# Designed miniproteins, single chains, continued (4): the designs that were tried, part 112

Each design is a single chain, and the fold is of that chain. pLDDT is the mean over its residues in the fold that is shown.

## One batch from the design tools (miniprotein)

Design m15899
Fold by ESMFold2-Fast:
Structure m15899 (fold): chain A 91 residues (1-91)
Amino acid sequence: SMEELKKKKELIEKARQYVSEARRHLDEYERNGDRAARIKAQVALFKAEELIRKIEGKEPLVYTRPLSVEELRQRIAELEKKIDELEKKLN
């Protein structure tokens, strides 16, 4: 329905905002070593992933540990690519 499409688009837009925040905070951490920025990057990534999982009809993820910088960068890049594809699909 048009209503489901609108709701899905809103979730994608929110996920884009969070993944962009995650990228910005990670770049800040790598530039200046601010540990608070690293935590903010992970939190923003998790919020973006949760929104995308909701779109996919999947259950929420359970996170039991901090991610490494390499894991953060990889997962942010993977999610950015996935959101790009979803945005293109919902013209």
Scores: mean pLDDT 84

Design m15900
Fold by ESMFold2-Fast:
Structure m15900 (fold): chain A 113 residues (1-113)
Amino acid sequence: SKEQLVAEIQAIVDDLVAILASLPSDDRIAALERILDGVEQVVKANSDETLEVGIALGLLRLVIGVGKTVGGISTSQFRQALDVLLEAAKSLNEATLQAIKDYLLQVKAELEG
């Protein structure tokens, strides 16, 4: 179900936030860019570019851009942006949510390796 996929993505995002919080600033920024680029590509590939997701990706992009300029992103800054993106994900169809879940699991596995 769509609700189950959102809950599963929430659990993956919570794990990713913990991993990102443990990373040095440069690696954290790079990992967040990878999350942004991959989610944006998935929603485009599935023709599922909702207004809610567009706004949420824009907010994450802003946080990353500021972080690059000042040389760091705080846990509270990227957590807020990811929470907005997760809420916006409720606007997506099940196929797009499954593809986002698969992508985030791949990112998590590579960050843990």
Scores: mean pLDDT 86

Design m15901
Fold by ESMFold2-Fast:
Structure m15901 (fold): chain A 69 residues (1-69)
Amino acid sequence: MEEEAYKEITEVIKKNKNSPIEEQAKALKEKFEEVAKRLGKEKAAELVQKAILDNFSVEEAAKIAQAMA
């Protein structure tokens, strides 16, 4: 379910908020793969992007996106 997946992604962000960018990117990649298995890659990408934009500043969101690439 999309709402549950979004909450799971948000919890990963909150747990790792004080970790280095590389650790945050790794945790988000792992959660993306898990959600992608359940909902497909397109929906997983949409939910991860939404969670990043909802929980990080614009500058921090850009850094996380770069680290995940």
Scores: mean pLDDT 81

Design m15902
Fold by ESMFold2-Fast:
Structure m15902 (fold): chain A 85 residues (1-85)
Amino acid sequence: MEEERERLKRIADLFAKTLEELSKDPEVTQQQVQDLATRISEALAKRDIDGVIKALEEARKELSGNPRAVELLDKTIEEVKKIKE
């Protein structure tokens, strides 16, 4: 239980940094940032790490025309997968 709680906290901290970086990108709208934040928050509240990964993958598809956003999301997905293991 404690170990899972620590994993969820690490994912939440990682995601907060990713959201901050996305919000600095002029090609990413505030609505897109908020929608992603909501999806991740809901998955974290349910302790659903697979749901977090799915939300990030869906955001990556949505932002596929933005190479910087795609690179950032790909790195975030990789880090979340490492934390899950």
Scores: mean pLDDT 81

Design m15903
Fold by ESMFold2-Fast:
Structure m15903 (fold): chain A 82 residues (1-82)
Amino acid sequence: SQAALREQAVAALSPEAKEIVRKYGDKGELMYTALRAKLAKERGDDESAELMYAVLRSIGLSDEEIEKYAEEAEKELKKLKE
């Protein structure tokens, strides 16, 4: 089920990513996924980036919203790394 997949995905996150998800809930999951897509594209992993972008678009997010969420997640991770 979608709920079970979500729970498993959260359990597989790094401690820092779990903190973002706990703080922002569903929005935190979107933020972290958007950041993963951005980082994949930056490292030249276009296939992984396209798959994550496709998932986010299927939920109804625009490219601009995805980019905004990636930026928000990056700022939150920077705060956690001190």
Scores: mean pLDDT 72

Design m15904
Fold by ESMFold2-Fast:
Structure m15904 (fold): chain A 81 residues (1-81)
Amino acid sequence: SAALAKAQAQLDRILAWLREELSRLPEDADLEKLRQNAIAMLTATVQSLAARHGLSAEETAALIAQAVEEVDKMFEEYRKK
């Protein structure tokens, strides 16, 4: 749907911003605390987008799952550096 596409595009921009912020973190940063905060922020953001654009419960759950997976991948990649 057009609504899902718009929500996805906005999520992709937020994830790109988060990747850039991770690249600027000091090596001694509390990564687990930052990961939990990122997941909480993105979950709230997706829920807000879902309410505004009229996403289904299934579309909303899929976007949240995608956001969590991408955050976990980013933090795992950062830890491996």
Scores: mean pLDDT 82

Design m15905
Fold by ESMFold2-Fast:
Structure m15905 (fold): chain A 71 residues (1-71)
Amino acid sequence: HMTPEEIEEAGREAYRLLQKREELRKKASKTNDFKKASIEYLKEQIEFAERHGDEVLKEFYKKSLEKIEKL
C-alpha cells in the first residue's frame, strides 16, 4: 500500500523524467540529422570524384567523412 505522499513523489519524478527525455530527444534528433546529412553529402562527393578520376579530391572527402563519423 502506497501512502499519498509516495504517490505524489512518484508523480513528480515521472513528470521530471518525461521532460528530460523530451529534451534529450530534441537534441539527439538535431545532431543526428546534421551528421546524417553531412555523411550522405560526403559519400555523394566521393562517388562524384571517383567517377571523374580525381583521386586527390576523393581522398580529401574520405578523410572528411572519417572525421564526421567520429563526432
Scores: mean pLDDT 73

Design m15906
Fold by ESMFold2-Fast:
Structure m15906 (fold): chain A 76 residues (1-76)
Amino acid sequence: GSLLEQAEEYKARAREALAAGDLRGAAEHFETAAKLYFDLDPELAGELLDVAGTLYAILGDLERARAIGERAKELR
């Protein structure tokens, strides 16, 4: 459906951002994709949040990385 198509589009954008070296763009796109998957596939949403949290940690944004890690934990 339209929601799943949007989620897959944001996953694709996140992967393209990673390939371009845009870690912040990738993190933001993975976080958006995760939100779209919350009701569709909570396990996948948690995995996407883990990736986003790791990218924020690499960027030195430890507060956002911690907040995202807690949200990922709630989906498991």
Scores: mean pLDDT 85

Design m15907
Fold by ESMFold2-Fast:
Structure m15907 (fold): chain A 61 residues (1-61)
Amino acid sequence: MSDEALRTILEWAVSNLDPSFSVEEQEARLNTLVSSLKEAYPERAETLDRLHREYLARIRA
């Protein structure tokens, strides 16, 4: 799995979050996805941590 593919997955997931969700619900959904991706691709953990921080900042903006 490439870094660009991981970014694409997270971008799609965040862009398709229900706008009625609270910030906490959006963060929980992102946390679940990142955890699943880390389990599937443990060699990408550092990239996933960086992307997780980036998208958390976007959700909180």
Scores: mean pLDDT 80

Design m15908
Fold by ESMFold2-Fast:
Structure m15908 (fold): chain A 56 residues (1-56)
Amino acid sequence: MQQKLVSDAEALVKAFPKASAESLAKFVQKEANDAGESVPFETALKAVEQAKLQNG
C-alpha cells in the first residue's frame, strides 16, 4: 500500500473510530483523487480495515 494512503486511513480511524470502514474508505479515496492519485475503493477499504485493526 502507498504510505500516504495508510497514514490518511489511520488518521481518519483515530478521528472517527465509530464510523464504518466503508465510509472512511470513501473519504480516503476522495482525498487521494483530489490529490491526483488514482486509488481503487478496494485499496482504500483495505487501508482503513488495517488501521481499525491496529487501533481496536
Scores: mean pLDDT 76

Design m15909
Fold by ESMFold2-Fast:
Structure m15909 (fold): chain A 80 residues (1-80)
Amino acid sequence: MKKYTIKELAEKANKSTDGDELDLYIAVLNYLKEKNIPRDTKLTEEEIKKLVQEYIDRDEAEGRLTPEQLERLRAALEKM
């Protein structure tokens, strides 16, 4: 099973000009910092999807995301 860093996925999204996917990965990188997980941690696709979902759920519960931002992040997650 292939493993990726969130930074590698962010660079791929930036190259594909998918701004919503890039914003999602940047947000997840900040979430990793809050959890004291190294930014260069290699994760499986399943682990990345779970981490992204945890980030979205946490920020939605705390009211940190506008409805528009939440919709864009969820759409980007579905594209993974």
Scores: mean pLDDT 74

Design m15910
Fold by ESMFold2-Fast:
Structure m15910 (fold): chain A 79 residues (1-79)
Amino acid sequence: MPLREEVAKGLEQRIAQLQQLAAQSTDPVQKRLYQQLAAVYQDALAQVQKAKTKDELLQIAADTQARLRALREEAAAAR
């Protein structure tokens, strides 16, 4: 399925970028946030690779967005 392959490739690129940002960060809090964001995308990638339907891909996208939002809110509260 071309859509699944395209989504998976996009997630792999985002994971690589976040890992690079984590490696370059000198702030422990910022480094931890990038590592946590990368982990969320890694979980999403694993789920996308197992997905067989478009509905499963949409659910994975919704769950991933909710997890990303929660992490950003937590980071903002922690300062």
Scores: mean pLDDT 82

Design m15911
Fold by ESMFold2-Fast:
Structure m15911 (fold): chain A 92 residues (1-92)
Amino acid sequence: MSPAVREALMAEVEATMEVMRYAVLKATNASKEELIEELEEAIRALEEAIRKIEEVLATEELSPEDRAILERALRSLREARERLRRELEELR
């Protein structure tokens, strides 16, 4: 696995942690303001992870296994981004 693939997967981990942080705040009845702030942070982290994975898929010579891992991650991240974008609009 190349350093670029590892960096992209680490960005996915960071984005997932922000999504989980939002879920905890929502479950603990955080204020509307705190929920909006964390949603914006989680969406930003998801967008950065998507960008990094798309760049690696476009520019790096990847094994079939590494490509499959990144393509699955990309689908999951895009689905999470659309879900959180909908939640943000509902809170506005």
Scores: mean pLDDT 87

Design m15912
Fold by ESMFold2-Fast:
Structure m15912 (fold): chain A 72 residues (1-72)
Amino acid sequence: MKEKLKEEYEKAEKEVNEARDRLTQQSRDLGARGKAEGPEAYERGIAETQRLSDEVEELEKKANELKKKYEE
């Protein structure tokens, strides 16, 4: 049965979308604030943006594997 694979894929897709939304919001916040709060705050913002980007990539890899198993 493909129901379990479908549920796992849908959950993975939701996690990817949530991570992308977090990355988009972080990028917008960083862009809007720039260096207004100082260079240290800006560097922390860059580091958080990179962390979120890495999270999106890992979640996309998992979703792609599940999609292949669901679609064969």
Scores: mean pLDDT 80

Design m15913
Fold by ESMFold2-Fast:
Structure m15913 (fold): chain A 66 residues (1-66)
Amino acid sequence: MTMELNKQMADILRKTYNESQEKRDKIARLAAEVNQLTIAESLLSPAQKARLDELRKELEKLLKEA
């Protein structure tokens, strides 16, 4: 995919820093978990890969809402 998710996360975190504490905390929490799983992606079990996909979808929804 041509989308740079890390840049989008950084941009959304900066925007929510000025707009909403609750939204910022939620995005930061999801982004941190996605990053942790992505770093170890090649070592993940099928269940962990499914969780990563779910978290990515949740993060994308928040990116669209922001």
Scores: mean pLDDT 71

Design m15914
Fold by ESMFold2-Fast:
Structure m15914 (fold): chain A 73 residues (1-73)
Amino acid sequence: LDRLVEQLRALAETIAEIERRAGVPEEEARRIGLNTAVAFHLGILAAIAESQKLPEEEVERERRLIEEAARRV
């Protein structure tokens, strides 16, 4: 979980930095960054689950971990 929180935070901060440089207010940039980072991770999980035919239980577990990590960012 801690590693996932760190990865989400890093991606969110990178996106927020780009948005801030484009003139987006800091609070909005942070929100866009976090939402985009979460959406990206969920999208990757969905793609891997489809291509690798992952068990539903494993997909649900990983999704819950991403959601929990997002709350800790």
Scores: mean pLDDT 83

Design m15915
Fold by ESMFold2-Fast:
Structure m15915 (fold): chain A 87 residues (1-87)
Amino acid sequence: MRTRFVELPPEAAEAVGGLVREAVRAGVDPDNPPQSLLDQLAQVVSELTGKEVLAVGTETDGDAVVVSVLLRDGDDVLAMTLRVPLP
């Protein structure tokens, strides 16, 4: 098994960014995200990439939220990060 570090596809980045901004506006803490948000992010990434989501996490970094995603790509793992600017 190999791990590859790649950028999120643009369509997945836009969808994930929208969900994160909406959650933050609703009062969600990105450093302590509810499982429901992580499940929504995993579902959207899975639907847009066609790949199995192994893990999703969020954390605050200054004025942004960093989203981390691990996907299964056959026998390999794709590691992706997305920086979402806060409103």
Scores: mean pLDDT 82

Design m15916
Fold by ESMFold2-Fast:
Structure m15916 (fold): chain A 75 residues (1-75)
Amino acid sequence: SALEAGEALDPASVEPLLALTGSADPATARDAMLALMRMAPRFPEVLPALERLTGSADSLVATMARFIIRQLRER
């Protein structure tokens, strides 16, 4: 829904999204990383998982994880 800016993401989505970053479908992995990027500022439990993802064999996932962590640490 486009009616609210800063839409609340469900914390229960964190574990499924982390699993989806390992998807063989690149679009699914990318979309999971984008969702984690939106969640990370509000759900600190995402940050250690993102740090582990910087070592991913998937270059896209690893690059996105580094980018998200960098953005969070600029605060």
Scores: mean pLDDT 72

Design m15917
Fold by ESMFold2-Fast:
Structure m15917 (fold): chain A 98 residues (1-98)
Amino acid sequence: DDTDAIDKALEEGMEVINKADEETKKKIEEIAEESAKEGIELYEKLKKEDPKADSLGIAQEYADKKVEELGKKNGLTEGQQTLAAQLARQKLNDFYKK
């Protein structure tokens, strides 16, 4: 599986996680969770200060940027960073709908 991991990762984001070691998978999940957490905190603050602002959109943009910063710092591939950003956005949307 290691030989084909790169080719599969380019087309299937989840396959990258399946082929990565457990540590890399945990890093992706931790980066997504931390980025979403910071985005949620920003969302709550903005919603309190200006209920007319696109607080969710601003929080999502912040989470995406945070994933990029943390992903690059931790040596994640572009595909792994994209997946982490998608997971963070899903967590933000789930929080907003709760």
Scores: mean pLDDT 72

Design m15918
Fold by ESMFold2-Fast:
Formats: sequence, structure tokens, C-alpha cells
Structure m15918 (fold): chain A 55 residues (1-55)
Amino acid sequence: DPALLAAAQAALRDPALSEERATQLLANLHVLQDPEASEEEKAAARARIRELLAT
């Protein structure tokens, strides 16, 4: 989902973003970009990114 990736990258550029949220976003983006990650792991990573961006 290119819109989700763009939103996550925009959030990472926000100086108000907490270190905890930034770390979680980076970890989940890493899973999405890992060719060896399962579809289940990628689905969980997408859901987590949406949750982090919604709050």
C-alpha cells in the first residue's frame, strides 16, 4: 500500500513523533520491505502501522 508507506514516512519526519513510536514504525516498515517475511507477518506489520498512525 503506497499510501500507507508514504504516511509512515511522513510520520517519521515529524519532530513531535516519540522515539517509541518511531522505533515501532521503523521495525514494521522493515518487515514490509523484507522479501523473506511471510504474508501473515506483513499483514500484522500493516495493521500495526495503521494503529500507530491513527493515534
Scores: mean pLDDT 80

Design m15919
Fold by ESMFold2-Fast:
Structure m15919 (fold): chain A 96 residues (1-96)
Amino acid sequence: LTPELQAQIDRALAELKDPRLRAFVERITDPEARGRVVGIVSNLEAAGALSTEGDTLVLKDPVTGEVITDKDEIAKRLAEMAGVDYETIKAAIEGK
């Protein structure tokens, strides 16, 4: 990463209100995937569509209002929205 791009990612991470969402994004080791994911996570948090309840990540579908707490389904939907690999998101959610 260039220092300028890293600074942009660091600012976006600092703007996340939920420290657990910050920790989730920080666990993404690929810098390009991290940049894509922080943008999606920030937008979803601002919309009230992504939050944490205890240790559980909670995703609310903006169309159906469905509340999703299954880690695999959340990883799949976030990967789809961010354009990154499912395994990358799944590993970050699990802290691996």
Scores: mean pLDDT 77

Design m15920
Fold by ESMFold2-Fast:
Parts: C-alpha cells; sequence; structure tokens
Structure m15920 (fold): chain A 65 residues (1-65)
C-alpha cells in the first residue's frame, strides 16, 4: 500500500539512506499522483518526528530525474 511504502521512505531517511529514499519516491511517482504521495509523506513525517522540509527536498530531487 502507499502507506507502507511511505513508511519505508521515512525509515530510509532516518537511516541516512537519502539516495535509496529518492529512488523509492521515483517508483511511487510511477504508481501514484504527486498529491497523494505528499499527503501520505506529511502524515508519516509528523508521526515519526521528521521535518517535512527534508522530505520535500527528496521529492524535488526525485522529480528532476
Amino acid sequence: SLEDEVRRVVELVKAGKRDEAISLIQELLKKHPLSDIVVALDREAAREGVPMSELAQLILEALKK
């Protein structure tokens, strides 16, 4: 599910695996609208205490490629 995949993105960010997190966001963009990904990531970031600004940077990098 999208929820399970965004939890994995946040886990990768917390582990310092930014390139792997970007790759997973790129795969999510193939399957889901950007708006759904942003909403799901925002919820998970809030739950895990990760700044959404950090995830926003990864989303922008994913969109460049």
Scores: mean pLDDT 85

Design m15921
Fold by ESMFold2-Fast:
Structure m15921 (fold): chain A 98 residues (1-98)
Amino acid sequence: MLKHLEEAIAELDKAIEAIKKGDYMSALEHMSEALEHVEQAAEESPDKEKAEKALKEVRKHIGEAIDALAAGDAESAIKHVEEAKRIVRELKRYEEEK
């Protein structure tokens, strides 16, 4: 569980760096890998309701980041990836406090 959330955060950081470099293909790959890690963490979570809610919000922000990149709006894309990262960090903190 926690390892998957840590890996998701690392992948979201790589996505932000890729967007800043204009490497949108790499950014999409890192966002996809981050989402897979959050999905695995949600499957392993003892608090399914909280994990599924977080996963839904992460999916929403990743989708909005992808839409922003398609529109050429790197600033908006970065904001959505950072929001997804915030949600993952909050879920990780919650799981660590159990």
Scores: mean pLDDT 86

Design m15922
Fold by ESMFold2-Fast:
Structure m15922 (fold): chain A 88 residues (1-88)
Amino acid sequence: MERALKVIEEKGEEARKYGGPNDEAEVKAMLKEVAKELGLEPVEVKTEAEAREAGRRLAADLAAGELRLLPLAGPGLLEAFADAAEAA
């Protein structure tokens, strides 16, 4: 879990540095690589509702001591995901 969070933070920051907010395909490719390294299932989300549901599921998995999925979303959808995860 500690290593998973650090890798997610590092790759997220790296994607931002390389214009991740302006290049969705590159951000998604990087997140898929992170998911593969952590043994997580990448789940593609395309709507705000799907992003919020993914955030709730991630929070539930973390509370259960298991991290199983990594949501793949565009920059705007990641905000909805983060808000849902914090609210849980």
Scores: mean pLDDT 62

Design m15923
Fold by ESMFold2-Fast:
Structure m15923 (fold): chain A 82 residues (1-82)
Amino acid sequence: GDARAVAEEFRRGLEELAAELDSLPEEERASPETQQAALERVRELLARAAEGLGIPLDMAAPPAELQAQIDAVRRALVEALR
């Protein structure tokens, strides 16, 4: 189903990001710039997954609300990959 395709795309994006980070020297991987870019990439992957699953995700929400929304997206992705 579409949910499984969204979950597989999200997983692939994370695997690609992990491979890119693993290819960098340890010093570069630990840099604030690299960490910030990786965080932004994860946020983009989460936003696309949330849109594909029809789950609201407001990145400007208060931390508790944002965490609850992220947890909802994470649960849906895990269920879709079962």
Scores: mean pLDDT 80

Design m15924
Fold by ESMFold2-Fast:
Structure m15924 (fold): chain A 71 residues (1-71)
Amino acid sequence: MKLSEEEKKKLEEAKRYLERGDIEKAREILEQLIKENPDNSAAIAALLMIRQGKSSEEIVKTIDFLLKSGE
């Protein structure tokens, strides 16, 4: 399913918070995305990785992969 332009923008915003080390702000954005679209696989994967204690680098790479694959 194609992600909306707004969903892609929110995922990019979450990635920027992860890159800055602000995990809690990234989590808030990802939770909001899932609440609005429960099928957003990029947001779901990223939030699960945060809960598992994965590094920001790993989470960002996963978001990038899923964004590219969703085109």
Scores: mean pLDDT 80

Design m15925
Fold by ESMFold2-Fast:
Structure m15925 (fold): chain A 90 residues (1-90)
Amino acid sequence: MNYTLVFSLKMTQDADGNLYANYAVQVFNDDGTLLYSGSGTVPASVGDTLTFTVTIDGKTFTASITVTGVGEVQQVIIENGTTKSSTFSL
Protein backbone atom coordinates (compact mmCIF):
# COMPACT_ATOMS: atom_id res chain seq x y z
CA MET A 1 0.00 0.00 0.00
CA ASN A 2 1.29 3.44 -0.93
CA TYR A 3 1.06 6.38 1.48
CA THR A 4 1.41 10.10 0.91
CA LEU A 5 2.49 12.31 3.82
CA VAL A 6 2.09 16.08 3.41
CA PHE A 7 3.84 18.24 6.01
CA SER A 8 3.42 22.02 5.70
CA LEU A 9 5.05 24.81 7.72
CA LYS A 10 4.40 28.57 7.74
CA MET A 11 6.42 30.93 9.92
CA THR A 12 4.69 33.89 11.57
CA GLN A 13 5.91 36.69 13.83
CA ASP A 14 4.01 38.43 16.63
CA ALA A 15 4.10 42.16 17.49
CA ASP A 16 7.02 41.57 19.91
CA GLY A 17 9.15 39.83 17.25
CA ASN A 18 8.65 36.28 18.55
CA LEU A 19 8.63 33.60 15.83
CA TYR A 20 6.07 30.77 15.61
CA ALA A 21 5.95 27.70 13.39
CA ASN A 22 2.41 26.96 12.18
CA TYR A 23 2.34 23.36 10.98
CA ALA A 24 -0.10 20.88 9.44
CA VAL A 25 0.45 17.20 8.70
CA GLN A 26 -1.82 14.83 6.75
CA VAL A 27 -1.37 11.19 5.72
CA PHE A 28 -3.36 9.64 2.84
CA ASN A 29 -3.49 6.09 1.50
CA ASP A 30 -3.33 5.17 -2.22
CA ASP A 31 -7.14 5.56 -2.47
CA GLY A 32 -6.88 9.19 -1.31
CA THR A 33 -8.43 8.39 2.08
CA LEU A 34 -7.24 10.65 4.92
CA LEU A 35 -5.68 8.43 7.63
CA TYR A 36 -4.21 11.11 9.90
CA SER A 37 -4.52 14.86 10.38
CA GLY A 38 -2.74 17.12 12.87
CA SER A 39 -1.87 20.80 13.20
CA GLY A 40 -0.45 23.22 15.72
CA THR A 41 1.65 26.25 16.51
CA VAL A 42 4.97 26.15 18.40
CA PRO A 43 7.59 28.79 19.22
CA ALA A 44 10.61 28.45 16.92
CA SER A 45 13.80 30.22 15.81
CA VAL A 46 15.46 30.48 12.40
CA GLY A 47 17.77 27.49 11.95
CA ASP A 48 15.69 25.17 14.18
CA THR A 49 14.81 21.78 12.71
CA LEU A 50 11.29 20.54 13.40
CA THR A 51 10.89 16.74 13.20
CA PHE A 52 7.52 15.00 13.17
CA THR A 53 6.99 11.24 13.43
CA VAL A 54 3.69 9.52 12.59
CA THR A 55 2.96 5.77 12.76
CA ILE A 56 0.14 4.43 10.54
CA ASP A 57 -0.67 0.69 10.39
CA GLY A 58 2.72 -0.18 11.91
CA LYS A 59 4.66 1.90 9.35
CA THR A 60 6.59 4.93 10.69
CA PHE A 61 7.08 8.15 8.70
CA THR A 62 9.52 10.89 9.74
CA ALA A 63 9.60 14.33 8.13
CA SER A 64 11.88 17.26 9.03
CA ILE A 65 11.73 20.93 8.08
CA THR A 66 14.39 23.54 8.88
CA VAL A 67 13.01 26.98 9.80
CA THR A 68 14.20 29.55 7.24
CA GLY A 69 12.22 32.69 8.15
CA VAL A 70 9.01 34.69 8.15
CA GLY A 71 7.04 35.01 4.90
CA GLU A 72 8.12 31.60 3.61
CA VAL A 73 5.96 28.50 3.31
CA GLN A 74 7.72 25.14 3.37
CA GLN A 75 6.16 21.82 2.40
CA VAL A 76 7.51 18.26 2.47
CA ILE A 77 5.70 15.51 0.58
CA ILE A 78 6.69 11.87 1.04
CA GLU A 79 5.27 9.56 -1.66
CA ASN A 80 6.24 5.86 -1.86
CA GLY A 81 9.33 6.53 0.28
CA THR A 82 10.52 9.46 -1.89
CA THR A 83 10.87 12.84 -0.18
CA LYS A 84 9.92 15.96 -2.14
CA SER A 85 10.27 19.44 -0.65
CA SER A 86 9.59 23.02 -1.73
CA THR A 87 9.92 26.52 -0.29
CA PHE A 88 8.06 29.54 -1.64
CA SER A 89 7.32 33.11 -0.57
CA LEU A 90 3.77 34.33 -0.06
Scores: mean pLDDT 72

Design m15926
Fold by ESMFold2-Fast:
Structure m15926 (fold): chain A 99 residues (1-99)
Amino acid sequence: SAAPSQEELQKKVKELQDKFLDRLAEQFEKLAEKAKKEGKEEIAEKAKEIAEKLKNRESDGRLEELYEEIRKEFKEEVEKIEKELEEEIKKAREELAAL
């Protein structure tokens, strides 16, 4: 039977990647709002910068540094986000395997 074309597979991977990065950006926007409500303005600005970089598909050492600082301030919230993302990655792998 016909396998999916390389172009169809690449399109599906990009759609799943875009969905993943957009979802991750939304989680960091929520952390920024939480930090602002708690009076942690600097942490809120860093979380917002992470969200903006993810939306723009930017990946650099600055993103990693920002992520580590947010993790130190919101360890439990970041661990919850990581667990939810692991479940989404698992579902994405199952969708790709079904092609």
Scores: mean pLDDT 79

Design m15927
Fold by ESMFold2-Fast:
Structure m15927 (fold): chain A 100 residues (1-100)
Amino acid sequence: DKVKELEKKAQEYIEKAAELRKEYLKDPSEEIRREAARYLAEAAEYVIEMLKLLGAPEELIEVLELLREGYRLIAEGRWEEGEELIREAHRKAVELGRRQ
């Protein structure tokens, strides 16, 4: 099942980022933050592919695309641009998650 394979890959990269976050909290480092962002961008890519296979709403896919690009920019050291995209993604995710 391709969906399960993609989910497993996404989870592996999220776990790698979580371990780096623990290191960052003990000794803040831009290198650690950049590496964690690289793993989160990879995880987002697998989640996007999985969501497309599941026929998820375009609005949800757009949230993940913003997260992927935001993390990619942070990985390249473009902090302000990356943080802005991540913030926009979180705002859109909250809007999608709220009942009307």
Scores: mean pLDDT 82

Design m15928
Fold by ESMFold2-Fast:
Structure m15928 (fold): chain A 78 residues (1-78)
Amino acid sequence: SREEQIKALREQIETLRKMIDALAKAGVITPEEAERLYKMLEQAEAAVDSDLEKARQLLREASVELGEAIARSFKARG
C-alpha cells in the first residue's frame, strides 16, 4: 500500500542519515559532503507526503552521491 511505501522510504532516509553521521564522524566524508547529503535527505523527506516518485528519485540521487563521496575518500587516503 501507499502507507507501507511511505514507511519504507522514511526508514531508508533514516538509515542513510545514520550512515552519513557515522561516515562524517569517522572522517570518511567531509563536512561539506555530509551537509550536501543531509540537504538531499531533507528534500526527499519533504517530498514523501506530496510526491512519492520524487522522494524515491531524490533518495536514489542521495545514495549515488554518498557512494561517490566514499569512493573519493578511498582515493584520497593513499
Scores: mean pLDDT 85

Design m15929
Fold by ESMFold2-Fast:
Order: sequence, then C-alpha cells, then structure tokens
Structure m15929 (fold): chain A 72 residues (1-72)
Amino acid sequence: DLEEKRKRIDEGSNLSEEAKEAVLAGRYMEALDISLTEYLEELIEKNKESNPELAEKYKKVLEIIKEAREKE
C-alpha cells in the first residue's frame, strides 16, 4: 500500500516530498542524494546569518557532492 508506506516515511523522517517520492519509486540512492543535498542547503540557510564561515564550508561540501555526481 503506497499510502501506508508514505505515512511511515513521513512519521519516521524529515524527508522532503521529492525525497519521499524517490523512496516510494525504489530509487533509494537518488533519495539519499536528494536528502543529503537538501540537508546541506538547510544548514547553509540556517547558518548564513549567525555563522557565515560555517555556511561557506557547507556550501563547499555541497559543491563537491554535485561535481562528483556529474562525473558519474
């Protein structure tokens, strides 16, 4: 049951709608990539005003991940 599976994911994790959709489609590696990218973007947003140096470090990590994906 797709609806029951979606509910379990929603209750057990803070995944975005895009990441949840990837999990439901069986694209687990894609869901992990989306979740990690979104998590890093959220950390950048949260820290950009209070700790811009830390936000810049997260931005560099995100860029490395994106480059690695394009080369595969």
Scores: mean pLDDT 66

Design m15930
Fold by ESMFold2-Fast:
Structure m15930 (fold): chain A 92 residues (1-92)
Amino acid sequence: LTEEQERDVKLALLEILYAIDKISKERGIEPSDEFIERAIKVAEEVLKLDPDNPLAWYVLARAYEMKGDTEKANEYRRKAEEAAQRLGLPLP
């Protein structure tokens, strides 16, 4: 990825994570299936270009957690933590 594409991807993933965190914490707001599917697709596309992107793995973990798929959520969270450790980057 170019530096410009890497920055834009990082901002998009952080924006999705912020939206997920807000939805999960606000009383009476449930994530839409449309939002969850969009988050998964964006993260999957990022991972096709950069399979070691910890933010993309973390978006997948959070999206599957919102779907109630605890097994996949835990798997993707682990992959995010491993990628973050390898790159020396903190996870949100």
Scores: mean pLDDT 74

Design m15931
Fold by ESMFold2-Fast:
Structure m15931 (fold): chain A 56 residues (1-56)
Amino acid sequence: EIPKKPLSELSKEELLKFAEYTRKNVTAVLKARGYDDLAAEVEKLVDEGIKYIKES
């Protein structure tokens, strides 16, 4: 779900949930438009970002 407060005010947990939501929705839109390769790159970048946030 889209956070009800600014991204800068999200907790680590809320930021991770937002990242997972963004990954799912952005990749779905890109695939629907035929940009499957771009969707795969976005998925990879978000997964790396999630890992980095979890390790911080």
Scores: mean pLDDT 76

Design m15932
Fold by ESMFold2-Fast:
Formats: structure tokens, sequence, C-alpha cells
Structure m15932 (fold): chain A 78 residues (1-78)
């Protein structure tokens, strides 16, 4: 599923960034937020968009935008 694919990609990114504790923490916080979003039934796309708007960190913003594309089923175009 797209949710599992998204989780796997984030976990791989966390593993790849393991030498940078700040990056690892940022990705773990992002993974936790996305996991909570994925557990909600309705409006998860709107919730992800709201998280994008609230985030001042460009890297977190880009990761959430990628997650939104996976939720929309547009992952194949990336």
Amino acid sequence: SEKERRRAAIEAAIAAGRDDSHLVKTLEDLFHALRLQAERDVGREEEIRAEIEKSPDPSVKAALETALLFERGLAEEL
C-alpha cells in the first residue's frame, strides 16, 4: 500500500541519515507525525497539507509533500 511504501521510504531515509543525529531526530518526528496521520480515516490529505503549511523547516515540508503525493496515488510520477 502507499502508506507502507511511504513508511518504508522514511525508515530508509532515517537509516541513511544515522550519522547525523539532528537529521535522524527530524525524520523520526516526521515519521511519527505521518504515522498518526495515516491512522485517521477522513481528511488525512487536508491534515498533511496543514502540517506542510505549519512547518518552517524546508526539508520536513518536502518530505510531507512527498507523503501527500503517495496518499494521492501520484507516487509513480516522481
Scores: mean pLDDT 60

Design m15933
Fold by ESMFold2-Fast:
Structure m15933 (fold): chain A 92 residues (1-92)
Amino acid sequence: MSEEIRELLYRAREAAKRGDLETAKELAAEAGRLLAKGVIDEGKKRGATEEEIKEIGLYTAEQVAEIAVEELGLPKEAADALLEAAREVLEA
């Protein structure tokens, strides 16, 4: 996980701890978008197909969402926002 994505998820966790679920969801969604863009950029540089990029990107987003809930203690709604934002970028 990149430093920028990790920082966004830590900020999302702190917002959630304060009861600010809206901000937590926004920060998690931003992390998801950056994650998806990073996978697309690296995949294109390596000559991966669009289908391969989507598969790897979705799998990576699902793993990060799971870690965010289980290890970082993010609420499910914030992790769902991350996953949905990543899917949106990968499907565009």
Scores: mean pLDDT 86

